# Designs tried in a protein design run: designed miniproteins, single chains, continued (3). Part 84

Each design is a single chain, and the fold is of that chain. pLDDT is the mean over its residues in the fold that is shown.

## One batch from the design tools (miniprotein)

Design m11092
Fold by ESMFold2-Fast:
Structure m11092 (fold): chain A 78 residues (1-78)
Amino acid sequence: SAEEALEEAERFFEEGRRAFEEGDFERAYEYFNRALEAAQKAAELAKKAGDEELKKRALKLEMEVGVEVLKLAVEQVF
């Protein structure tokens, strides 16, 4: 369900944040990518179900994960 996909995305995002804080950038990137995929799935399912509030929550989470991925990319590329 959309709710299950959002919950999965939230769990992966939390794991990614923990890995990032501990300096494990490879694991952080892996978890953030999984969180993005799950959040994208949650938003798509919520849209199809007409659940506008859940869709907004999923899109906000996708944006938050995206910001963390950009921060991590700066650490690895430059």
Scores: mean pLDDT 85

Design m11093
Fold by ESMFold2-Fast:
Structure m11093 (fold): chain A 55 residues (1-55)
Amino acid sequence: SLEKLIERAVSLLHPEVREEARQKMEEALKNKDYKKLNEIVREAFERSRELRRQR
């Protein structure tokens, strides 16, 4: 399910971005805005990568 996919994606993110990303992804899913959902996922992973890179 899409909800399980979101939970899996969130678990792969840096802890500092998980809560914000989850909220945004859930909002996009509720609105059935799959384009926005994909953008949020991409941005969250980019930010997560940056945070891990700086350490």
Scores: mean pLDDT 80

Design m11094
Fold by ESMFold2-Fast:
Structure m11094 (fold): chain A 78 residues (1-78)
Amino acid sequence: SVMDEARELALEVLTEVLKDPALAEEFERWFEENPDDIAGLVAFLETLLALLEETAPERTELIERVRRVLDQLKALAA
């Protein structure tokens, strides 16, 4: 599902790019408790996208994947 893809992308950004395993664990817990909160996931991914573009602009394929998933989540929320 788009929700699962969004979760995997968020974890990839948090662990592999931002190197923040504590925030990744906190995000996993939040997602488990709020599995249908599309608006909350959109807000979180928009924050991660902005940070990813600032810290790792060379990760163009990852940035594009986050943008694509955000567009899909926003369509589901509408």
Scores: mean pLDDT 84

Design m11095
Fold by ESMFold2-Fast:
Structure m11095 (fold): chain A 72 residues (1-72)
Amino acid sequence: SVRPLDPSLPYPPAQPSPDTLEAQRNEAYRIIVAVLATTREDPEANKEFIERAAKLLGLPEEVVKALLEWIE
């Protein structure tokens, strides 16, 4: 039988999670990582993207450093 939803999707829809700012930031962080995994063609553009996203989302510097090292 065909399934309407692929369980391999990174973000399953309609799943109730605790409505906290930390949970929302964690999901945004995962989306950023997924985008960078796809668009690693220009590391300089990716660095600027990470810095702007970090300021917008209020990510700690430790997380920003980890992302910058990860895209290398």
Scores: mean pLDDT 61

Design m11096
Fold by ESMFold2-Fast:
Structure m11096 (fold): chain A 100 residues (1-100)
Amino acid sequence: SLDEKIKNLEKLLERYPEDADIWLNLGRAYLEKGEYDKAIEYFEKAIRLDKNADSYIHLAEAYYKKGDYETALKWYEKALEIDPDNERARKLLEEVKKKM
């Protein structure tokens, strides 16, 4: 279950608090659960440990799901600064622009 996955990731995080992938996976799990503020907190922690386009894309997606399209645009643009050829970020950026 999703809740079991979260529990296992939280236990793993106690052992490896500096592992960006664990923070990213926790953010993704809370995003799936609809707990957007919790997801944002975890994605921000992942980014502080390892700055990559995927983490910024997930952060933008969380803001998009909250209806904060302006902030979502900002983070999709940041993802494209890091990886200009990222097709997923380009498509999602265009999708959020259509909502504004």
Scores: mean pLDDT 88

Design m11097
Fold by ESMFold2-Fast:
Structure m11097 (fold): chain A 76 residues (1-76)
Amino acid sequence: MSVEELLEELFEAARKGDLERVKELLEELERLGADLTQVDEEGRNALSLAGLYGNMEVFQLLLEAIKKQEEKKKAE
C-alpha cells in the first residue's frame, strides 16, 4: 500500500473516530517515514479532521504522534 493510500485511510479513520484503525495506520506510516501533517485537497490533515468531527481520542493520539515526529525531526 502506498503512503498516499495509507494517508487517505488515516483521514477516513480520523473522520469516523476509528481509534484502532488509526493506531494501525500510524504504525505503518511511521515505519515508512510518512509526513503525518500532509493535507487533503481542502488543506485539512488527519488531526484537523479528527477535531472537526469531534473524535477527541483519535485527536489526542494524532496530536501525540505528530508532536513526536516533529521533535525527532528537529533533534536531527
Scores: mean pLDDT 80

Design m11098
Fold by ESMFold2-Fast:
Structure m11098 (fold): chain A 69 residues (1-69)
Amino acid sequence: MEKKKKETFEEIKKIAMEVLGLDEEKAEQIAKELLESGEYHGLSPEEILKNMEIGARTAPASRAAARAL
C-alpha cells in the first residue's frame, strides 16, 4: 500500500512539473496534499492532475459568480 502511494506521488509530481510547469518543490507539495486529502482517491495520476487544472481555471470564476448573486 505505502509503496504504491509513493509511486503515485512520484508520477503526480513528474506530471505536474511537465504539464503545469511547476517547480519541483511546489509539484511535490501539491502531490503530497492531493494524496493526503484523499479527495482524488482511486483516480489515476493523469485524472488527478486534470481535475486540478480544471479546478484552478473554474473554481475562482465559480466563487466570483456565487458571490455576485
Scores: mean pLDDT 61

Design m11099
Fold by ESMFold2-Fast:
Structure m11099 (fold): chain A 57 residues (1-57)
Amino acid sequence: PPLAPVAPADELVARAEEQAETLAKYHNSDVEEIRERSTKVARANAEGQAADAARLA
């Protein structure tokens, strides 16, 4: 990947996607459903945290 931005949002999403694959395997669930849900939550949380930190700073 490129030397991406300093923001961790994309990194958190990528990590959530990889963990979702492992969790889906162990829980015998659909990787796509878990990935979509986890990615959506991770992105929302990352953006929320970044926005909150910017406001507090």
Scores: mean pLDDT 65

Design m11100
Fold by ESMFold2-Fast:
Structure m11100 (fold): chain A 77 residues (1-77)
Amino acid sequence: GAVEALKAGNYDEAIKLFEEELKKDPNNADVWFELGYAYALKGDREKAAEYFKKALEINPNYEGARMFAILFGFLEP
């Protein structure tokens, strides 16, 4: 699955699988967070921040997304 691809370093495959999962359940904060994390591992800080923000919009108490949002800065363009 997507998590196995992410752990294997296949970030593009992980992103594709998370995006497919998100099409089935767009309100899954865990998937938005994992998608943000995959983009962060690819070095795409802007997309990572956007997806962490989306996870927090769905679940404001999502500690992981909040921590990474602070680290990557929602305010960095």
Scores: mean pLDDT 78

Design m11101
Fold by ESMFold2-Fast:
Structure m11101 (fold): chain A 55 residues (1-55)
Amino acid sequence: SDEIVEETMRITGLSREAARGLVDGIKAGIDLRTLAFAGEISVGAVRKVKRLVEA
């Protein structure tokens, strides 16, 4: 999952720790809007990361 975390950092601009938290939150089924608010990123960015996690 380090590759997914690194790609998440590129998509979102989040730190490695925050990007890992986002990936884990998506895997846990947390609402994408809640994750977007917590990370101060767009829902569109969270949806892109969700596609990476599900691939």
Scores: mean pLDDT 85

Design m11102
Fold by ESMFold2-Fast:
Structure m11102 (fold): chain A 50 residues (1-50)
Amino acid sequence: DKIEKAGKKLAELMKKKDYEEAQKLGQEVAKELGEDAALEASKIAAELLN
């Protein structure tokens, strides 16, 4: 749930071209949930953008 929500938020920020905020969110996910979770959220964001 938290990973999926992060992925959706990352996709939203990237659609807005808000890359600095997207990078910060990715770092926060890695800090809170771990590197594997951050990678999974990034994959979800990529799927949503395609």
Scores: mean pLDDT 80

Design m11103
Fold by ESMFold2-Fast:
Structure m11103 (fold): chain A 66 residues (1-66)
Amino acid sequence: KKKEEEELKRRQERLDRARKMHDDYVEFIRKYGKLPLEEREKLAPEIKEFVDRYNQEALRMAEEEA
């Protein structure tokens, strides 16, 4: 059935995206999580840019569910 094949393909793509997002988030935590709060505040623009991109990707994944 064509619908089942399309659904399996979409699930595979979602799994790949979820893994990439998770890996990117883990790297973010490793890079910034060990820094003192004062140093993280100095990097606030860079941190904000990463968070904004992560949130946009999460929203895009949610839109594919809709």
Scores: mean pLDDT 74

Design m11104
Fold by ESMFold2-Fast:
Structure m11104 (fold): chain A 76 residues (1-76)
Amino acid sequence: MAAEKAAFERELEELERRVAEALAAGDLAAAVEQVARVAELLARRRPEDAAEAAAGRALAAAFPALEAERAANGPE
């Protein structure tokens, strides 16, 4: 248990760092990819979170397109 938790925490910290670096660089696409990897890691840790992780990945993939549609359909 402790070893699995330590490995999980290390992977999560590395992914958090990559997200932070991508955001600092303004690379939203890279940040979204890293967030999807976090969701996959969480799903592997807790099977009950698999559905939420899948929804998170779908949202991350659709978010740029959805925001573009909202911007196009809501000009002020």
Scores: mean pLDDT 65

Design m11105
Fold by ESMFold2-Fast:
Structure m11105 (fold): chain A 80 residues (1-80)
Amino acid sequence: SLKKELEEELEKAYKAYEAGNYKEALEHAKKALELAEKLGDEKAKYQALLLQAEAARKLGNEELAAEYEAKARELVEKAA
């Protein structure tokens, strides 16, 4: 199921991040965001966007990190 795939991609992203493999973490977090969008899972979209921001920042890409944080903030503002 898409929900199971989302859980697996988030787990892979977190494991990669904890291991210091930030590029791999970013790639899995991007896949998780795509799956969360297909599912309409707003909480998972938020988690995936924040993880993308954290991974991008660790890779030295502050502009990309800020872009992901802005997208995450927009989700919260639309939900309020």
Scores: mean pLDDT 87

Design m11106
Fold by ESMFold2-Fast:
Structure m11106 (fold): chain A 60 residues (1-60)
Amino acid sequence: SMDDFVQKVVDEYKNAKSIEEQKKLIGEILRKAATSTDNDVRLSLLKAANAALKILEEEE
């Protein structure tokens, strides 16, 4: 499901070794969202990026 995908991305983000690596992962998610032709996939990726950004904001 889309929620499972978002959770998996958030878990990968939390396992990143540095803030710089976390920011790189967010950039990759946003790039994938921008190139996606499927609206549901794009929205799922954007939700994942937003969740990751909130975690980053709480870590900084």
Scores: mean pLDDT 74

Design m11107
Fold by ESMFold2-Fast:
Structure m11107 (fold): chain A 117 residues (1-117)
Amino acid sequence: MLNVTESGGGTFPEGSTATLSGTFSSGWQNVVSVAWIRESPDKGAEGVAGINVVTGKKSYGEEVKGRATISVDAANNTAYLTLSDLKKEDTGVYYWIATDGETGRVAAGEGATLTVV
């Protein structure tokens, strides 16, 4: 079973850069995708960025295109989300999720809170 740990949250000035990271205890052998989602009171749950680990294909939400970068370090079981030119609308709780290719099961972390001031 995947256990996920997230870091990199906090309070950041508008126009700055934040990097969130997620690490999971299992190897990449069964993980086929990683995604970052954001939950905010004003917008609810929305997709921020995703990567298909098998193909390397990346996807980004419209609100963050050109400002977001998703990457994975499979050797260290870590995925990163970098958001540049932070906007107040980027405020929310960010979860990263991993999908198991054999079972289709999703594992998620407890969330990292990002606040833009």
Scores: mean pLDDT 75

Design m11108
Fold by ESMFold2-Fast:
Structure m11108 (fold): chain A 90 residues (1-90)
Amino acid sequence: VEEKRREAILTTMKVTEEEVEEALRVVERALELVRADDFEAARELLLEMARRFEERSPELAKLFRSLAAAVERPKEDAIRFLEAVIRMLR
């Protein structure tokens, strides 16, 4: 029941479906950068998205900051965390 999950995300983070799709694309891009060992670019991308969402959705901004911190972890842990968030947003 993916609809209930999306409804909870939209309500909790106060975002539109389009903003969730944008967030998903950004997290997928960050995952690709981590897999390519470009941890700095992944971190910068996630922090920039946190700034963009800070006023509109503090919860989504917090999620992006948590992801940026996770990218500083060992590569395997960073990949697992990013993949978990991608599954959550889908």
Scores: mean pLDDT 76

Design m11109
Fold by ESMFold2-Fast:
Structure m11109 (fold): chain A 71 residues (1-71)
Amino acid sequence: PSQEQLDLEVQAALHLIRGVIASKEGEKGNKEAYKEAADHFRRAADYLEQAGDTVGAENARKAAEELEKKV
């Protein structure tokens, strides 16, 4: 992979990690954290799509949509 693709994959991974953390805070009763989690998953999806990971991007968008239903 190119350095550009790796940089995009790293950005996607960071947002996925932050999204998971925020989602777990939502499960603990902080409903606002679900919105933060959804935003992180949408950002991750954009980076994954730019990196050429269409399946990863689709999965991240679906995760964001499910989290939005919980707010």
Scores: mean pLDDT 86

Design m11110
Fold by ESMFold2-Fast:
Structure m11110 (fold): chain A 80 residues (1-80)
Amino acid sequence: NEEIEKALGDKQSLGQHILLVEEDGSLRDLFTGEPVDIETLKGKSVSIYYPSEDLLEKAIEVAEELIKRGATVVSIDKLP
């Protein structure tokens, strides 16, 4: 999807980490598909995506944990 690729490319150019919240609450990098450790995100700017409405609450919980660990959460958005 060209719209997703463009949005991800724009955020990557800003040094922003772009993460997907999985069903178990783990984080995955949307560019690499690799799991991301929350502890490595201290002092980083992150955008969070969730794949379904059932995961919105989980995405918020993960965002709060990231903020407590010193990350900056820029956005929480549903995947198109």
Scores: mean pLDDT 75

Design m11111
Fold by ESMFold2-Fast:
Structure m11111 (fold): chain A 58 residues (1-58)
Amino acid sequence: ASLEELQAAARASDAAGARAANAGATPEQKRMVGIEALARALGVSREEAEALARAGAP
């Protein structure tokens, strides 16, 4: 994916996570919702999105 696609996917993930947190989601549920949003934005599986999130971790 291009840098612009990755940035758009990251923003979608952040927005979904923030909305879940505002609705009373736990930190784990917020992370899960963010990963699902990332997967949908990039057109990949949830498992692949989770691997990408781990690769981006320090």
Scores: mean pLDDT 75

Design m11112
Fold by ESMFold2-Fast:
Structure m11112 (fold): chain A 71 residues (1-71)
Amino acid sequence: SAELEKTLEELRKLGLEQGVPEEEVERLVEAIRAGDFEEAQRLGVRAALQMPDEKRPEFGKLVKEAIELVK
């Protein structure tokens, strides 16, 4: 869906801007697209922990929104 692609683009942008490696961001995106929600949550938490505390809520919101759009 267009909403999913927009949310995943925002997630990629935030992750990369905050210093998460591109490979880790893409693994998270692939887990979300595959509907592997346990892996997506695990990878999302791991990525968020690499970010400043102030950015973690925004990133977590994008991960949750992307997961809900795949369900």
Scores: mean pLDDT 87

Design m11113
Fold by ESMFold2-Fast:
Structure m11113 (fold): chain A 80 residues (1-80)
Amino acid sequence: KKSLEEYLKSLSKEEQKYYIFSLADDAVREARKLGEFSEAERIRTLGFEALKAIDEGNFDKAIELYREILKVYEEVRKKK
């Protein structure tokens, strides 16, 4: 398995943005289905910040934001 950082670094900027956007979009949808509207808004905000970081060439910041999205998404998924 490639690490998350190695995988994302192998992608173009547009592919990186799509990858992050797709994760954030899926996470927002699941959070909303569970009534976790605060978590949905947090994920949405983190997603936009990560896209901005990629546009600004701050890949390390984008990776950290992506990891935070994953963490919130996993917490949402653990709810019944």
Scores: mean pLDDT 79

Design m11114
Fold by ESMFold2-Fast:
Structure m11114 (fold): chain A 54 residues (1-54)
Amino acid sequence: MYEKILEKLRELVERHGRLSRDELVAFTNRLLDEGFPEEEIGRAIQELVEELSK
């Protein structure tokens, strides 16, 4: 699941050029509601943020 989450986030960023905080929060809530592990969600977001920060 982690890889799928990361890929989806990356696709959104690449397509739009950036993600708003609201979208990240909404995305996280959605995944948590679906039962995804918070650790994997956090990891994916952290990796995406790190890449964007570069």
Scores: mean pLDDT 73

Design m11115
Fold by ESMFold2-Fast:
Structure m11115 (fold): chain A 123 residues (1-123)
Amino acid sequence: MDEEKARRFLELVEASENGELRGLVFRIRDLLGEENFSPEAVAILAVIALSDEPLSQEEIRELLAERGIHVSLSTVSYHLRILEKAGLVVRLPSGRYVLAPHFVRDPEVFRELLELAAEVLQA
């Protein structure tokens, strides 16, 4: 776990004037647990939340790369397993992933969240 990246990400979140974004991040952290909370996990969740269609692991990796976030397919797979166990994403029978249906999708909040995660991960 890269504690420095997680700390930098939380500092950017706390500096945000968007109370809905701060509330969402703390809820994600509570569901994942401290050891599993990372800007990579948050970026993967945000990409899924911003998609109108279910995403494969490779499509998630490609969408992250378009945002300057370069992670391996194994890293994407690892975080998806953790997000699924936390109830944040659902794996469909097709092997594709969607945001959990009881999780309210706010495109503006998830877009800002992805931007903050990208700022930490592009360094």
Scores: mean pLDDT 84

Design m11116
Fold by ESMFold2-Fast:
Structure m11116 (fold): chain A 61 residues (1-61)
Amino acid sequence: MLTEEQLAELSALLERFFEAVEAGDLETAIAVLREIAAFYRSQGDEGMAAMAEALARAVEA
């Protein structure tokens, strides 16, 4: 379970992701998904990190 600080960081990353998608900036959206993956990996959540990486690859396809 994430702390309040971690939830705030994740929420900011998700907001940046949706803004990039709405702007049609797929390069930024992919970069933000990779930042989300790095965030989860830094928290020891390899499963969520792998899911974020898979999402980044799906957006690139």
Scores: mean pLDDT 80

Design m11117
Fold by ESMFold2-Fast:
Structure m11117 (fold): chain A 65 residues (1-65)
Amino acid sequence: MLSEEEKEEAEKLAEEAAERNILPSELKERLKKEGKSEEFIEYTLKKLIEIEVEEGIELIERAVS
């Protein structure tokens, strides 16, 4: 399992990627290039997807309102 420090780093990277509109595939390639572990990459991508899903739900709610 990832350490708390690694999880915090992953969450920050996911938030920054979301702000910059970086796709999960782009983030995955970047983290691979930086030599991050597969577990770290998976966790970071999961966090990015969670942020994107929340944004998507807000967009749907705005569209139906």
Scores: mean pLDDT 76

Design m11118
Fold by ESMFold2-Fast:
Structure m11118 (fold): chain A 70 residues (1-70)
Amino acid sequence: MKEELEAEAEVSLLVMKGAVYLLAGDYEAAAEAYEEAARLAEEAAERTGSERLRRLAEEAREAAREAREK
């Protein structure tokens, strides 16, 4: 439980970092931050079995793809 919540918090911080770069117009840095969020979420999902973390990983990967299209 606590490990899952800690992972979700770290993923959220990386997603916010990506959003800040996106607002600043640094699309490459935004994509990299989202890719890091996706990787962390995937690793945490493997450890905890959390479907929510697995979904978070997919959403972060999608955000990274969209950032690269800018």
Scores: mean pLDDT 82

Design m11119
Fold by ESMFold2-Fast:
Structure m11119 (fold): chain A 69 residues (1-69)
Amino acid sequence: AEELVKRAKELEVEGLVLLAQGKREEAFRLLSEAGQLYQEALRQGASPEEVRKAIEEARKEAERKVKEL
């Protein structure tokens, strides 16, 4: 479960950065995969709080990375 949340967070960060760069098709693919992994993590016993925290952290990390580009 934790491995799925970690991977989903990584994909969400990558997808959000790509979206900011105008690479819409690649961004939507990664964001879709991240969403699927979050759902699978919840199915495998990850807490909703853990997933919500990961999503917030991914958004903050992506915003930070975009500022550096």
Scores: mean pLDDT 83

Design m11120
Fold by ESMFold2-Fast:
Structure m11120 (fold): chain A 69 residues (1-69)
Amino acid sequence: MLSEEELEREVKRSLADMYVGLGNTLASRGKLEEAAKEYRKAAEIYKEIGDYEKAEEAYKKAEELLAKA
């Protein structure tokens, strides 16, 4: 059974994944600045839970989109 700490990490991971999904949707609709904001939110949450690899990927996506906007 999940501990409170494990449950919090799973909730935060799901939230970060949701922000990535929202960013992908906004980017596909040409809303690049809005998409970048959502990827940055995801990156901050991934960093909080220690998933530095996913945080870096999300920051990279945000940076790439802002360069195109």
Scores: mean pLDDT 83

Design m11121
Fold by ESMFold2-Fast:
Structure m11121 (fold): chain A 79 residues (1-79)
Amino acid sequence: MKEKALEALNLATDAAVRAGRYDLARQVFDEGLKLIEEGKYYEAVEKALEFVRSLPDSPETQAARERIEKLLEEVKKEE
């Protein structure tokens, strides 16, 4: 669970950095890490997905979004 939430957070943070949105990358990391520390893994993955969906469309952003959507379903099934 925690590993999947961390993967989603890293994907969202990396996508934001690649988009040149360093402020957003920091917000994603800080907010997502707080949710993970609270054991709110599903909410952390949802937050990561929300941030990636706010980024401009690119092949890299699309790939990150699709992977995080898969991680969200996996986290939901393990709760």
Scores: mean pLDDT 81

Design m11122
Fold by ESMFold2-Fast:
Structure m11122 (fold): chain A 76 residues (1-76)
Amino acid sequence: MSIGEKMIEEAEKYKKEGDEGSSLVQMGKFYVYLGNLEKASELYEKAAEIYRKQGDFDKAEILEKWAKKNRELAEK
């Protein structure tokens, strides 16, 4: 179906499986495609915090970079 619908379905699937970090990443991608870069940045920051608490520092670092890029693009 549409890319957006698939991203929402993937986010809901991860949330039901207890993988909140992956769910937030999929929602962040959805907001990037909607052009809401500020919300996407917020969601990637939340996902990065979850991965840091889980000890997955590599994923956290990637998500922090995605959040920073989206925040910089959102600020005019």
Scores: mean pLDDT 80

Design m11123
Fold by ESMFold2-Fast:
Structure m11123 (fold): chain A 73 residues (1-73)
Amino acid sequence: MRKLLEGEELESLGRMYYSLAKKFEEKGDLESAIESYEKAIELYKKAIELGYEEAKPLLEEAEKKLKELKEKL
């Protein structure tokens, strides 16, 4: 079950970056928020590739946020 454990770890890291991105967004630091959402997206994609499909809704939410923020820059 190494791949599932790695997927959970990647999802947890993605959530941390997503939370960091939200904090930057709240402060109006849209550039740092975008970078943090992009990192969360990369981590969620890797988790899904490893079979951790629970990351799919998290990926969709992060991608939606990234798109909205890029439209503001």
Scores: mean pLDDT 81

Design m11124
Fold by ESMFold2-Fast:
Structure m11124 (fold): chain A 70 residues (1-70)
Amino acid sequence: EDAEERELAALMSEETRELLARARELAAANPEEGREARLYLGRALRGIAEALGLPEAEKYAAEIAALEAE
């Protein structure tokens, strides 16, 4: 049970990291156009990171709060 869950978490972490890097690259190239996509992706990734206990959860939460405040 736990072994399968840990393997899934590792796989998701790799895919999440790659997807996040690509999303940030796109957002950096087009800040206004990428903002909504970055907000949506950030909220989803924050939830996943919190569920998995990843340190990036706090970073995503802060970034989402900053984007929402504007």
Scores: mean pLDDT 65

Design m11125
Fold by ESMFold2-Fast:
Structure m11125 (fold): chain A 78 residues (1-78)
Amino acid sequence: TREKLLKELEEQRERARKILEEAAKNAETLSEEEVIKALEEATRAGDIGSAVLLSLHKTKNLSLEELKEQIIKRAELL
């Protein structure tokens, strides 16, 4: 049913939001490994935006500092 699907999507969004909010709170002090791990966990929770950011970093289109800024912005959007 659509209601069950909407609930599952909301639960996925909430999980991704919590992961990115925790990363955003500590963005200034996070290592590259911790930033990548947070984006990978958010991607597994179903956040396509996190998957895009991770791909851009892996292809060297985003620096670590730019990634941290995008995590803060992404957390605010969720």
Scores: mean pLDDT 80

Design m11126
Fold by ESMFold2-Fast:
Structure m11126 (fold): chain A 70 residues (1-70)
Amino acid sequence: GPMAEIERLLEEAERLGVLGVIRRDVALLQKAIELYERALELARELGDEEMVERIERSIKSLREVLATLQ
């Protein structure tokens, strides 16, 4: 269902985000943000406000890291 899809997107986004931060890899960080943004869209469609807030926080954190590399 939609929750299982969100969970899979978040697992992959977290993995790529961690790897992108460790390696300072712009492409990995951009991919992680893209996956988080897809999960955010789905969470908004479900009306899961707690999940939306969590995902937005993760996106903000990765964007801050990405800004240090540009």
Scores: mean pLDDT 90

Design m11127
Fold by ESMFold2-Fast:
Structure m11127 (fold): chain A 99 residues (1-99)
Amino acid sequence: GLDAAEARRAVDEALRLGSEAAELGQKGLDLAVSGKDPKKAKELGERAIELGKRGLELAMEALRGDPSLVLRATGAALAAIGGIFSGEKAIELAKKAEK
């Protein structure tokens, strides 16, 4: 398991990755909905899923290492999940636009 300092660094990185995943996922979703660039929407969605999965893993590791981080770890996990779902939807809509 992580020590307290490692858990703190993990939650800080999880928050960064979750925020980035949410931003890229939303940007990908907006592009997919607009139909302007399906290839870019798919790329943004794939990156959002990658960063979101990593952020979620780090948030869970941080919470296991230091349970006092529950609020920050939960915030990071929710942002990461949002990025994953937005990214998956962006990929789905982009694939439909390419047909």
Scores: mean pLDDT 88

Design m11128
Fold by ESMFold2-Fast:
Structure m11128 (fold): chain A 51 residues (1-51)
Amino acid sequence: DELREQVVEAVAEASAAADAGDREGEEAARARLDELIRQMEARGIPLGSGD
């Protein structure tokens, strides 16, 4: 579950950046989250298994 943990961490980073008013950091964290999701899809990891 390393990728899922990284997704959770990226979400937390986005929230922290938003709280700090760091727009660049928030954008970077969201871009990282999108990349992690894309990597999970590319590796055949089902994104819906947690519903």
Scores: mean pLDDT 76

Design m11129
Fold by ESMFold2-Fast:
Structure m11129 (fold): chain A 87 residues (1-87)
Amino acid sequence: MKKGFLLLVAEVDGKVVFAAREIDLDENIEETLKRGVEQAVKELIEKYGKVKSGLAALFDEEGNLIASGRFEVGEDGKVKKLEIKLY
């Protein structure tokens, strides 16, 4: 399984925060991005409280952009909407 990097930009309590994470890539890039965003949002909520929305970008090991997404988070801390673009 190849390694990739997820960069997340999220709105938290009127602030913008950045998170970068290593993620395992498989052939289902869309599902990989969805799971990575859900995990990153969970950790951001644990540290900062409520997350409102954000953007995500998924890169391969060579630094090529392979997917991006825009997401919204509900009051329960779950990702409710995730609009994905594949490259």
Scores: mean pLDDT 81

